# Designed miniproteins, single chains, continued (2), part 99

Each design is a single chain, and the fold is of that chain. pLDDT is the mean over its residues in the fold that is shown.

## One batch from the design tools (miniprotein)

Design m7287
Fold by ESMFold2-Fast:
Parts: sequence; structure tokens; C-alpha cells
Structure m7287 (fold): chain A 160 residues (1-160)
Amino acid sequence: MKGTLIAIVGEPGSGKTTTAMKIVEEYVKKGKSVMILAASERTYEEFKKKVEEIKKKYPDAKIELKLVRSKEEFEEALKEIKEKKPDLVVIDSGEGLMKASGLSEEEFIEKLNELIEETDAEIVLLLHLTPKGLKIAKEVADYIIFEGSAEEGRKAFEMV
């Protein structure tokens, strides 16, 4: 595949956002550009605070944070990714963005596959530890990281 996708799967509060922000900081340290898509105002505010902390350490950091609340905002974000060609794209959460855009599971998977085929960007996709989240991860991800209990993550993976 032209682009690489890493899925981070875990329960609420498992540390998925913290792990994603560690990846963001490593890209920023290397002078690379990052785009973050937040599917809710709560997630947007959480990322905004973390991005401000990174920008204090790295004033020249190229991080763009977007709130996606509709299908039109999602399509515009995909267009900007193709035009700006960020080195890293973070999506939090996949299910949240699917709900905000009104896309079906099948339509959302299709859009993710189009994105990974058409970009050289590394994509970090945050998903819930649910049957739906695991199905999405298995269909699109090159690598899957389980946050929280390794036992629960392994058991869930083996059941799908």
C-alpha cells in the first residue's frame, strides 16, 4: 500500500490519545507535518491543549487540528489531506467520525481505503474496543496496537 495505517484500539480512558500524541511529537521533532481530525468538541479540546504544549516546546511545529462534525467537513478534510500531503494524519475516533459524517460502516471503510491508497502519509486511527472497531481495524490497518489490558486486547483480536 502507498500509505501506512496504524490502528490504536482500546477502551475509553485506556491512553489511546496519549499514545497518538507521542507519535505526533516524534513527527514534529523530525520537522514533519501533522494533521489531526477530531470527531467531537471534547476530543478537539483535548487535542488542542496537547498541541499547544507541543508548540511551546517546538515553535515551528506544523500541526493542523480540525473538528469534523458533518459529511461535508469530512470530505473537505480528505481533500485538504490530498492537497497538503501531511506526513502524519491522526483520526480520533474512527467511530466518532463515522457518526458525525453519517456514513455507513462500509462507506467509511471505503473512504479510509481511498485515503491510504492515494496518500504517502502515515495514518493513526483511534478506535474503540468493540466488534465494530475491531472489524474496521482488521479491514484497513497494517498494524494494530491495543491500549490498556493486553489480555483483553488479545482476547478480542482472537475472537474476530
Scores: mean pLDDT 81

Design m7288
Fold by ESMFold2-Fast:
Structure m7288 (fold): chain A 118 residues (1-118)
Amino acid sequence: MTDEEGNTDLHKAAREGDLEKVEELLKTAEKTGTLKLLLTHKDKEGLTPLHLAARYGHLEVVEVLLKRAEEYSKELALELIEHKDKKGKTPLDLAREYGHEEIAELLEEARRRLKEEL
């Protein structure tokens, strides 16, 4: 389900840093075969849940989102890391712009590793 801005419950949990809710939603999506759809869903600004977690500085949420994406496929994890919003910003760009250095380092390392493995 999406709100008027195109936000899913995962977008909201990622923005708020609600790790428990993020893990619950991802577990349900794995059981229902909707994990890829939920992780790749974009709001009206082209933001995925990973963009919001990176922008708002929620390191553990970023880690869980990437881990679940990579467990689904390495291609999905790379797609999420490299996805540009309507302003041309990746989750890495947002982490850097908002001063979340540990998240920026995590995303840059994950992108490098996934590109080498693919």
Scores: mean pLDDT 87

Design m7289
Fold by ESMFold2-Fast:
Structure m7289 (fold): chain A 91 residues (1-91)
Amino acid sequence: MTGDLEGLRERLAAGADVNAADADGRTPLHDAAAFGHVELVKLLLENGADVNAADVYGFTPLILAEVVGHEEIVKILLENGADPNAQPVAP
């Protein structure tokens, strides 16, 4: 799981792309938001993570945080420019 803050810091310091997407279009910010990792969300945003990145299903980090109920992450994402009206592009 993406809860390793130290591992993420080391990867970013080594030049890892903060916006690298997996096969489903999910970025590290999607995973951090879905799993409630507040410090990872902050670190990713500080390193230029796309707050409005959509996966292949149209889910943004904000939608994932709201679905799970991670209110602190919802607040952080909105303060960093997340679109509160973001919706999946296909039902």
Scores: mean pLDDT 75

Design m7290
Fold by ESMFold2-Fast:
Structure m7290 (fold): chain A 62 residues (1-62)
Amino acid sequence: LVGKVFRAVEEVPQAIPQFLELKKGELVEVLKVVNEDWVLARSLETGREGYVPKSFLEEVEI
């Protein structure tokens, strides 16, 4: 997971300042696996970092 690029399958709202706000289809790099449900990621579009539910991300196959 760490260092891999993922795509947001759904819109992620910024409910709290620690969450990463994402649009559907936005690409992110996973920086850290926090637990079974959450990762710390960086948006490749905005450069912002924050926590994202793993279930909202799918791996981009090249």
Scores: mean pLDDT 77

Design m7291
Fold by ESMFold2-Fast:
Structure m7291 (fold): chain A 150 residues (1-150)
Amino acid sequence: MIKILLYGRSASSGVGLLANELEKLAKKKNLDIKVEIALDSDPKEVIEKLMLEADVVIVVLDLNDPADLERAREAIERIRELQKKNKNEKPPVIVLVGARSSEEAAISDEELEAMAKELGVEGFIVDLSDDSSIEDLFNKIIELLEKKLK
């Protein structure tokens, strides 16, 4: 079973919708994938356990909230610190996802891509109203997992 963790600031960041659609795609493609959600409001111990157990951690940014860019940086740094401290021999694939729920965005695609490159993670933009955008993200995550397995 592959474990995907979506980590978002709040349910309004699109994390719940994205988790539900990724789970549907996993079932449709007959893949043994479990999708979990963690929010900043969850107990620290729950968040850390889910991060350590995940094969993929998707850090979700709300592209309409400029504060989410700094939050995402802090979240990725926290994941890496936690993995290093626990000596995890198989650290998760970390993916940065900018979620778009409207055409107006406060964070540009270029800003997200620049931060993903700086932090050495894969960065993607997802239109939550477009099923094909979500399926493209799903396929890219599977490709990243296959590359990690050598």
Scores: mean pLDDT 79

Design m7292
Fold by ESMFold2-Fast:
Structure m7292 (fold): chain A 65 residues (1-65)
Amino acid sequence: GEAAGGLAVAVKDYTATTPDGLTLKKGEKVEILGAFDDGTVLAKSLATGKVGIVPLEYLEFVSLR
């Protein structure tokens, strides 16, 4: 699959609707921990240290090296 791991930034606000989701504000940086086949990723907020699931469409990769 596509390589997971790296930094991304929220391109728009996301409000989690489940306990496993990660709420993000536009401009918040996250570390990508894993990617799922349903178009979501497991991410860690660099601001809060919280880990949760975010739809990939809310994120833009900053670095993937």
Scores: mean pLDDT 76

Design m7293
Fold by ESMFold2-Fast:
Structure m7293 (fold): chain A 78 residues (1-78)
Amino acid sequence: SLSEAEREELARQLVESVETIRKVLAQREKGEEAARKAGGEGEKKFQELVENLERLLRAAEEGLEAARALVDELEAAQ
């Protein structure tokens, strides 16, 4: 069984992972502007990248939500 400190650290690591993905996506506007200046082919490739990152973020957020629910269950068992 995980200790309280180990659960807290795992939750912190999961939050940091989601934040990293969100930080990459937060630069979308800057990347979109740069891609637009590069022309239509660059804009298309950037759009595909954003779509892939949005899918990754959704999967990561779903994983984090499931992990949070598990942590809550483990804490309630104390």
Scores: mean pLDDT 70

Design m7294
Fold by ESMFold2-Fast:
Structure m7294 (fold): chain A 56 residues (1-56)
Amino acid sequence: MALEVFKKLAEAGVSREARTAYVLYLAGQTLEQIADNLGISVETVKRLLEEAEKAL
């Protein structure tokens, strides 16, 4: 499941960071947990998730 979404986002030209954030979100991680894991702000995570959703 997660691998297929990751591949589809990659084919759509979505960044690796946005793909990783989206897969973690689907796995049940909160925005705060994703931000900590990637070393970025929650606001940046929201933008990455929006980019991934727009590509789907």
Scores: mean pLDDT 78

Design m7295
Fold by ESMFold2-Fast:
Structure m7295 (fold): chain A 117 residues (1-117)
Amino acid sequence: MKVYSEELHELARRVMMRHAREKGLDPTKIKPDATATDEEGRTALHLAAREGWLVDVEEMLRLGADVNAKDNEGRTPLHLAAEAGHERVVEVLKATPGVDLDAKDNEGLTPEDLRAR
């Protein structure tokens, strides 16, 4: 999908702003852009998955966010949710049509490899 709804852009902005506040970063630098990434190449979906923000994850996926987006380390949102132990987020991501369950990060690790650590 190459065109995202305004609803997805605004949700991505809210997620990125919440993340920035929790990290003590300046939220005024965040634009309403569902494709925008942080300094590590992470989208709003990556950040919501890592933090366990289940409702934001479900809403972003419903609005067409890229479930297979890779950060600078080759990690998908599913990798980050699995590493953080957010099982409810993991199950929602695994149930998403088109998800790559066997995606490997730059170290050759799948999301399942990260769940055991």
Scores: mean pLDDT 76

Design m7296
Fold by ESMFold2-Fast:
Structure m7296 (fold): chain A 77 residues (1-77)
Amino acid sequence: AEIEAQIAEDRALLDRMLAEVEKVASPETVARTRAQLDDILARAEKALQEGNWSEAASLTTAGALIAVGDIVDALYG
């Protein structure tokens, strides 16, 4: 139950971040970010299944930072 809930929460967070990227970035940047976030989610899910909560949290944080970077670059770069 805890692992399933955490995976759902991480997915929801990164989905929300990707939605913000989609509002401001080019379709090419969105496609790249989506692929990066999908990879990060798969790795975070594996970490959670292996009991490595700290690694899963670090991976989810990295995914959020990638999305923020893409938003900043789209608006100001």
Scores: mean pLDDT 81

Design m7297
Fold by ESMFold2-Fast:
Structure m7297 (fold): chain A 115 residues (1-115)
Amino acid sequence: MSELGRELLRAARDGDLEKVKELLKQGADVNVKIEEDPNLPSSGATPLHLAAAGGYLEVVKVLLEAGADVNAKLSESPVSPLSGATPLILARRRGHEEIVKVLLEAGADENAKLL
């Protein structure tokens, strides 16, 4: 993973809107994934997963405008009930209703199921 990708994941996790915008302008991959062990629940998480889980509505909007994969899935994990989760599933589980609406408007699969 590039350092720029790592910074984007961190900025999205922290809800740092200005840093997310800056990193995307520098050419950060909007669909960068966490390269973790499949046994970790965050394995395969994209910036959109982290922002949606964190409730950061404006970060979610900026990532979607930059071409984030609205249907990106977390990696399979034998220890995580979130295996294969999309940003929509994470937003729903945490009660972020406005983010749920924005993701559905962006083409999120309403029938997305955990694996």
Scores: mean pLDDT 77

Design m7298
Fold by ESMFold2-Fast:
Structure m7298 (fold): chain A 120 residues (1-120)
Amino acid sequence: MVDELGLTPLHLAAARGDLERVKELLDAGADVNARDIYGATPLHLAAANGHLEIVKLLLEEYGADVNARDIYGRTPLHLAALNGHHEIVDLLVNEYGADVDARDIYGLTPADLARIAQHE
């Protein structure tokens, strides 16, 4: 089931930090790599919102694509870095091999976005 933005219940649970609901939906067969109208996955939304335990769950138990790209070429690492979620950045890079050299449609890496956010 999707809303007008292509958001599944899993996208909403991941964005809200509802760990129990995320587990329930994935156990019921929800697509861990489902994409909304912007190409964002549940992992993008969990990483953007700083939900470390949900990021771990999606990657460790359900095989979420750590390098999934939205329509702007942004990965979950870009969104974690942009929003200053340092523990998630460290987890994605050191434990799950996220591509630190990934470039969005503007040619910006996750490190570039972190620098921009720090100087806004």
Scores: mean pLDDT 88

Design m7299
Fold by ESMFold2-Fast:
Structure m7299 (fold): chain A 159 residues (1-159)
Amino acid sequence: MLSEEERARVEEIRSLRLPNGGYVFEKGTPFDVPRLDTTLYALSELYRLGQLTPEEREVLLRVAEIAVERQAPNGGFGLSINDLSPAITGRVVVGLLTAYRLTGDERFLEAARKGVEWLLSNQHPDGGWGRPGEPSNPFNTEWANRALEEAEKFGLVPK
């Protein structure tokens, strides 16, 4: 039985769902466009809470395939191959690891591994993350750490 906090979190996540089955970071922006990284993360949280529906599972797997196809050659993820972000990469890594748990498909694990290697190679000397050429910031650092903590469970982080 879910706690009150876990129920509120499921309702929050589902509130961000669009009619096309994708998820946004925030509603009421001039651009309610479903993002790959937000959709993967939102559905991975519903999976973690044991609340992922069959239809939500099919959306997760389809979006994880698109993530594998759109991975940058260096393993990172962004709005484009030239605009990589630790926060986008972190959310996509969590989604790919969830897709691997649901299917056993090694393509998702291999794409997650490259995303982890990209996060580790772009860690700043302060232990945080920024965009390429930007200082470390709490938002990029939080999402990078969440991805590394999830990736440790698969042995994808060096000891």
Scores: mean pLDDT 93

Design m7300
Fold by ESMFold2-Fast:
Structure m7300 (fold): chain A 75 residues (1-75)
Amino acid sequence: MDEAKKKLEEMVKEIYDLIAQLPDKSTAERLKKLTENMKKAMLLSLENGKLTEDQVIAGMETRKIRVQYLLKQEA
């Protein structure tokens, strides 16, 4: 459990670093808030056993891919 939480926190930091590279500050602020809300929901679902560690990690990987796609569109 602690390792999964650590990995989730590391993934959130990676996503924040990607969001910081976006040229539109308004989009960046919105995505930061959505990522923070998703992190809180995923942690709660993990604690309550509603989602597995694999499902939580997959959800965050999907978010990371979407942010990477937006960065490529802005390039």
Scores: mean pLDDT 80

Design m7301
Fold by ESMFold2-Fast:
Structure m7301 (fold): chain A 62 residues (1-62)
Amino acid sequence: GEVIAVALHDYTARRPDELSFKKGDKLLIKEYLNDLVWLAESLVTGKTGKVPSIYIEVVEVK
């Protein structure tokens, strides 16, 4: 199923493989790389990248 998360805080990418997002943005979680870093697609921009899991909250699992 698909996992949807919401950004709890703004984040600016520190590396080219990371995703920038704004508080309240919805993210599709593609892969759990480890407990601190997930691979996500922004449902706002359509871009995919690594996100720090501490700044996002899972809100929907389908």
Scores: mean pLDDT 84

Design m7302
Fold by ESMFold2-Fast:
Structure m7302 (fold): chain A 83 residues (1-83)
Amino acid sequence: ATDENGNTELHYAAREGDVPKVKELLENGADVNAQDSVNGNTPLHLAAEEGHELVVNILKHYGADLKAKNKYGLTAEDLAKMK
């Protein structure tokens, strides 16, 4: 399920740094590369922006696209460098 902004439960778990919830959702088939409807952010973008390095590594292990660009042309690595 998604909210009105296209955020999945994985987007929220990744943004909050909830490692157990991220693992649970990915093991249950959550789309690691889902993009929100507002900014085109993937869960990897949100984890990187918040500096949740362990979540970033888990998402990468589950096949997150490191080259995915949001609506501003930014990758997750670009967002991480802004901190």
Scores: mean pLDDT 84

Design m7303
Fold by ESMFold2-Fast:
Structure m7303 (fold): chain A 61 residues (1-61)
Amino acid sequence: GPVLAVAKRDFVAKSHWELSVKKGELLEILGEVGDRYWVVRSLSTGEVGLVPKEYLEILPS
């Protein structure tokens, strides 16, 4: 099944490939970019982008 995560705090995108998220937002993890970023899809908006791993908590399945 999908790997889900929740935003632990607000993140504001600093570039066009990053996704802004709000604390408590549910996200699907699509992949990894380097050691610092997840590629995620917002479950509320359907938007896709990069979020730093430190802003996200992976939910147990």
Scores: mean pLDDT 86

Design m7304
Fold by ESMFold2-Fast:
Structure m7304 (fold): chain A 99 residues (1-99)
Amino acid sequence: DVNAADADGRTPLHRAAEIGDLEAIEELLARPEVDVNAADKDGNTPLHLAAENGNLRAVRLLLERGHADVTAKDKDGRTPLDLALENGHLAVAEILAAA
């Protein structure tokens, strides 16, 4: 199951986005059943984790191919843009602000 969540509520797409595994992201996004906006136990979507870690190419793939929701908020009310800005990832923040 492509959407199987671990004990933290994180799917394979969360993990691929967190580490910037572009091949895994592309494979997962090719599957029509993938939940691009799945929220973990902290309310983080894969896009939140890619943005927090400054994974610019992962952010691009999630937006351009996954049509990921840029307005999703974690449990603290933070969007992916907020996490990029908090962590100093300006190039990621610029992409998210334009989306």
Scores: mean pLDDT 89

Design m7305
Fold by ESMFold2-Fast:
Structure m7305 (fold): chain A 97 residues (1-97)
Amino acid sequence: MLKEGEELYKKGLEAYEKKDYDKAIELFQKAIEAFKKSKDDVGVSRALVLLGEAYFKQGKYDEAEAYYKEALEIARKANDMGSIGMAESNLTKLKKS
């Protein structure tokens, strides 16, 4: 059985792939809460990047920017190079949108 945060994150990804961004947002928010309870900063940063991407897909660029910046801060503290790269790339895409 996956840990609660990982299970919610996976369900969020499934909703995102189906373009159900409202459901993806709900599931990624729940995943972030679960990862915070388990002190999994890598999980928090990954879920924040995808939360930002879901808001970006809805055209909510200000919310997307806020979540990418939060993801970048947490990813730097966790030394999560993957989430750092994704957050920086997504912030660059926002400047073109």
Scores: mean pLDDT 85

Design m7307
Fold by ESMFold2-Fast:
Structure m7307 (fold): chain A 159 residues (1-159)
Amino acid sequence: MERVERAAEEARRLAEKAVDDTINTLSQTGSVEKASETLRKGLLEMAERVADLLGLNDEARQKLIEGAQKTADILSEGLKKAADLVREGKSGYEVLKELQKTVDKAIEELRKLTDEAAALSPSPEQAEGLRRAVDAVSQVLKEKTEDIAGAIIAAVERK
């Protein structure tokens, strides 16, 4: 129980840090490429920490890391697409809608790969911990989507 709650709390904390660091990188550099690298590093750190807290075996850990990498790839493409929309003179509403679609797709892929990691973990506690962690990360991504949209718009318009 306590181990499951700790994994969920740490997943939320590290996901929030990953997104906030990404927004900060966009603000400081104006670079979607650098922001995407910051996001990838943060999501991988979160996946590694969750795997450690839950005591996942190597196969389950590898699937969780793969999930974080694919999630980062989807989000990175969405950041690039959002920046392109701003350069094309699209409204902030269209930018936000594109990012919302990207976040939903990223969450779907993260859930799928986390379910695969859970299937490689015979412990019900490990499976529940993975489910709670992905719920926490998904909530953070949804809550931060508007802030990410605003950061991309500001970063592109300053160039």
Scores: mean pLDDT 88

Design m7308
Fold by ESMFold2-Fast:
Structure m7308 (fold): chain A 83 residues (1-83)
Amino acid sequence: NLSEFLKKLKEFLLEKKEKAEKAYEEGDLETAIELYKEISQAPLFVEYLKSQLPSVSKDVLEFERFAKELAEEAKKKIAEIEK
């Protein structure tokens, strides 16, 4: 169902964030950038999901806020690394 799917997506994004942070700490900047780049695209998937649904639930809106926040953090990290 949608709620369980969104929960799995949140877990997936958080695990990806942990992997990106670990790569950054270990000096693997290329891997860190790729993972943060993938995270930064999460809001685009949410927009697609919203367009496919007959109505937008609170769960979807809460996930959208989470995805946007995480994406902004990822973009800041990419900008910091690419300096």
Scores: mean pLDDT 85

Design m7309
Fold by ESMFold2-Fast:
Structure m7309 (fold): chain A 68 residues (1-68)
Amino acid sequence: FSFLGKGKYKGTIVTIKGDTIYVLGANLDDKELQETILKELREQGLPVKDVVYSGEEGVSKVYKIVWK
């Protein structure tokens, strides 16, 4: 993602595995991070309908991509 390493995302690690996004080191609330991920995926031209917060897995916040 283009926002990684900038401002409030400095030190944030994002891993995408299929339809699942893992975010490590983010200090944002779940809704703000969900909205940010959705915006970035759409700005990259990906056919994303929604991004849904799925909870935490260890130290990572987990989001699910809903495709068009």
Scores: mean pLDDT 71

Design m7310
Fold by ESMFold2-Fast:
Structure m7310 (fold): chain A 90 residues (1-90)
Amino acid sequence: SEEEKKKRMEKNLKEGKLADINKALGEDGDTPLHIAASELSPEVAKKAVEELIERGADVNAKDKNGRTPLDLAKEAGHEEVVEILEKAAK
């Protein structure tokens, strides 16, 4: 579930154990950055996205539906996260 993916991402970020930050999580091929961008809380989404980008996350990664983290942030309405991802995708 999306909630379980979020918990895995938060745990790995806190413990510094993201051995592969761009590794797809679950059956839909979402990376940690996809999950962070789709987070229900805009504040949590922003913090997680910034931390993942600093760690070298691929902002252009596509899930199995061809969606980028930017696409998911736009769907979630996280305007600040959208701006961060657009700037990082340059």
Scores: mean pLDDT 74

Design m7311
Fold by ESMFold2-Fast:
Structure m7311 (fold): chain A 61 residues (1-61)
Amino acid sequence: MVLSDEEIEAAAEEARKLPREEAFARFSEIYQQAVALGDSRTAVRVLELAAEYEEEYRAKE
């Protein structure tokens, strides 16, 4: 599916409310769908949001 920037941000915010493992699974799912559709913009956005979430994890230890 092709997501708008607002939908991507909302999906990332929802993912952050989930346990870490499930959050990364959701990011991976959106990324795979974006890649399958050839939507490189959405794929890059999801990777950036996942990296931000991972940085939060690293800060938390």
Scores: mean pLDDT 72

Design m7312
Fold by ESMFold2-Fast:
Structure m7312 (fold): chain A 62 residues (1-62)
Amino acid sequence: MKLIAEAVEDYEATKEDELSIKKGDKLLILEVVDEYNVLAESLKTKKKGLVPRKVLKLIKEL
């Protein structure tokens, strides 16, 4: 199952495996890693990385 989420706030990556995002960016959710983080791909930059779940809202289920 693939989900599309939108960033509700800016997030700056602090680790190499994390993804920096800006408020309003659309992301494809690839995997729910744990209760705090998802593995996502930015639809804008095509880069993949971990993003905190708290900065995302689900907008579409594929």
Scores: mean pLDDT 80

Design m7313
Fold by ESMFold2-Fast:
Structure m7313 (fold): chain A 60 residues (1-60)
Amino acid sequence: MGLKVRAVKDFEAKTEDELSLKKGEEVEILEVVDEYHVLVKSLKTGKIGLVPKEYLELVE
């Protein structure tokens, strides 16, 4: 199982490669893509996409 993280604020996808998240939504990190982006899977919808790291925090 990958790391579980939570959206700290709403994120709106600007491209087809990005995943929109609502504040409080939990996702699993699949891959660190670059300095600013991670590839995540939504635990709610099962959709996969890129999200900026600054929108996410670790779930305790």
Scores: mean pLDDT 80

Design m7314
Fold by ESMFold2-Fast:
Structure m7314 (fold): chain A 80 residues (1-80)
Amino acid sequence: TLTDERFQELLALFKKYDKDGDGTLSVAELKEMLKELGLAENLSDEEIEELLKRYDKDGDGTIDLPEFFNLVIDLLNEKA
């Protein structure tokens, strides 16, 4: 479970990588952010792509804010 402080930190990172200001992250932007968070260091490109595909409910190759939070929570729980 994310604390309020962690939620705000992740929201700030999402906005930092959302260069277009459209409220979504591209797969490339999200991969970069996950590496910065240390959540993708042990993941192969295939594992990252499969995980992102699961959270990309719109199928447009972008991840919105709720999808992003679900992804990060899932990765943090698996890393524990």
Scores: mean pLDDT 71

Design m7315
Fold by ESMFold2-Fast:
Structure m7315 (fold): chain A 65 residues (1-65)
Amino acid sequence: MKVAKQVGAEILAIGVGLDTGNEVKIEGDKIHFYMKNPDEKAKEEVEKVGRELEEEGIFEVEIYE
């Protein structure tokens, strides 16, 4: 269901932000990733999660470097 998927997506976004040391902000239907100093592996992981979130169609994802 949309609500359960939304909560799961938010948890996933926050989790990857914490794991990669980057900031995550959720505003309405948008997820923003702020890459302060993007390591190649960290960027790849954020891009992978961002693509997965976009495929679900619940959030729009923006990645800032």
Scores: mean pLDDT 73

Design m7316
Fold by ESMFold2-Fast:
Structure m7316 (fold): chain A 76 residues (1-76)
Amino acid sequence: MAEEAAEQAAEDVRRIALKLGFTPEEADRYGEEARESALRLIERGVDPETAHANAVTAVAIRAVGDKIDEELGLPA
C-alpha cells in the first residue's frame, strides 16, 4: 500500500540520519521529508517501490550534504 511505502521511506531515512550523527529531532524531520516525498511521487503515478527508492535516495543525499556543510562550516 502507498502509505506503507511512505512510512518505510521515513523509517529508512531516520536510521540514515541517526547514523550520520543528527539528533533524533533532526532525524524525524528528514524522515518526514522522505514520507512526504514518497507520497507526492505516488500521487503523481509513480509506483510505491520506485517512490520509496527515490524518496530515500533524495533525502539521504540532502542529509549527507547538510552534514558535510556543517563539518566544513559552510552556511549553505
Scores: mean pLDDT 82

Design m7317
Fold by ESMFold2-Fast:
Structure m7317 (fold): chain A 67 residues (1-67)
Amino acid sequence: AAALAALDADGDGTIDAAELKAVLESMGLSPTDAEVEEMIAKFDTDGDGTLDWKEFTALMNSLAESM
């Protein structure tokens, strides 16, 4: 399962927009493509269109604090 692999990987991968959307959908969220792109742009300081494990963890913590 891509969502589980992205959520609990060994911290040695990157997460693209499709993988991030799948993870959020697995959590019961329904993000738009624009929302996913905004999340990536906000946390992706290098602008390569992917999140590393640290950026992904920061995004997930931000979402958890908003709940």
Scores: mean pLDDT 69

Design m7318
Fold by ESMFold2-Fast:
Structure m7318 (fold): chain A 94 residues (1-94)
Amino acid sequence: SVRAALEALSARPDLDALLLALAKSGRPRDAQTLEDLERLARELDNEALLAAIAAARASTAAAPDVPEERLEAFQREVLELEVDLALEYMERSI
């Protein structure tokens, strides 16, 4: 379920704009969301998402104008995936 949800999130048409906004914002919350998403992509072997995150981090482009509500909704979705994955793997790692 978490893998399928991450694949759906990574297939978003606005993904590149959201990732770039997070990479360029300078806000601690936005940096944390990007780190969380990168960890999720690594743990679930989502190479396309890892490549998209790397591209956003390496980009010299200015931050896109993304509505705050859209960015917050995306961050909430990432947090939900992280919590679900952490619960799934925490029980197995103890």
Scores: mean pLDDT 79

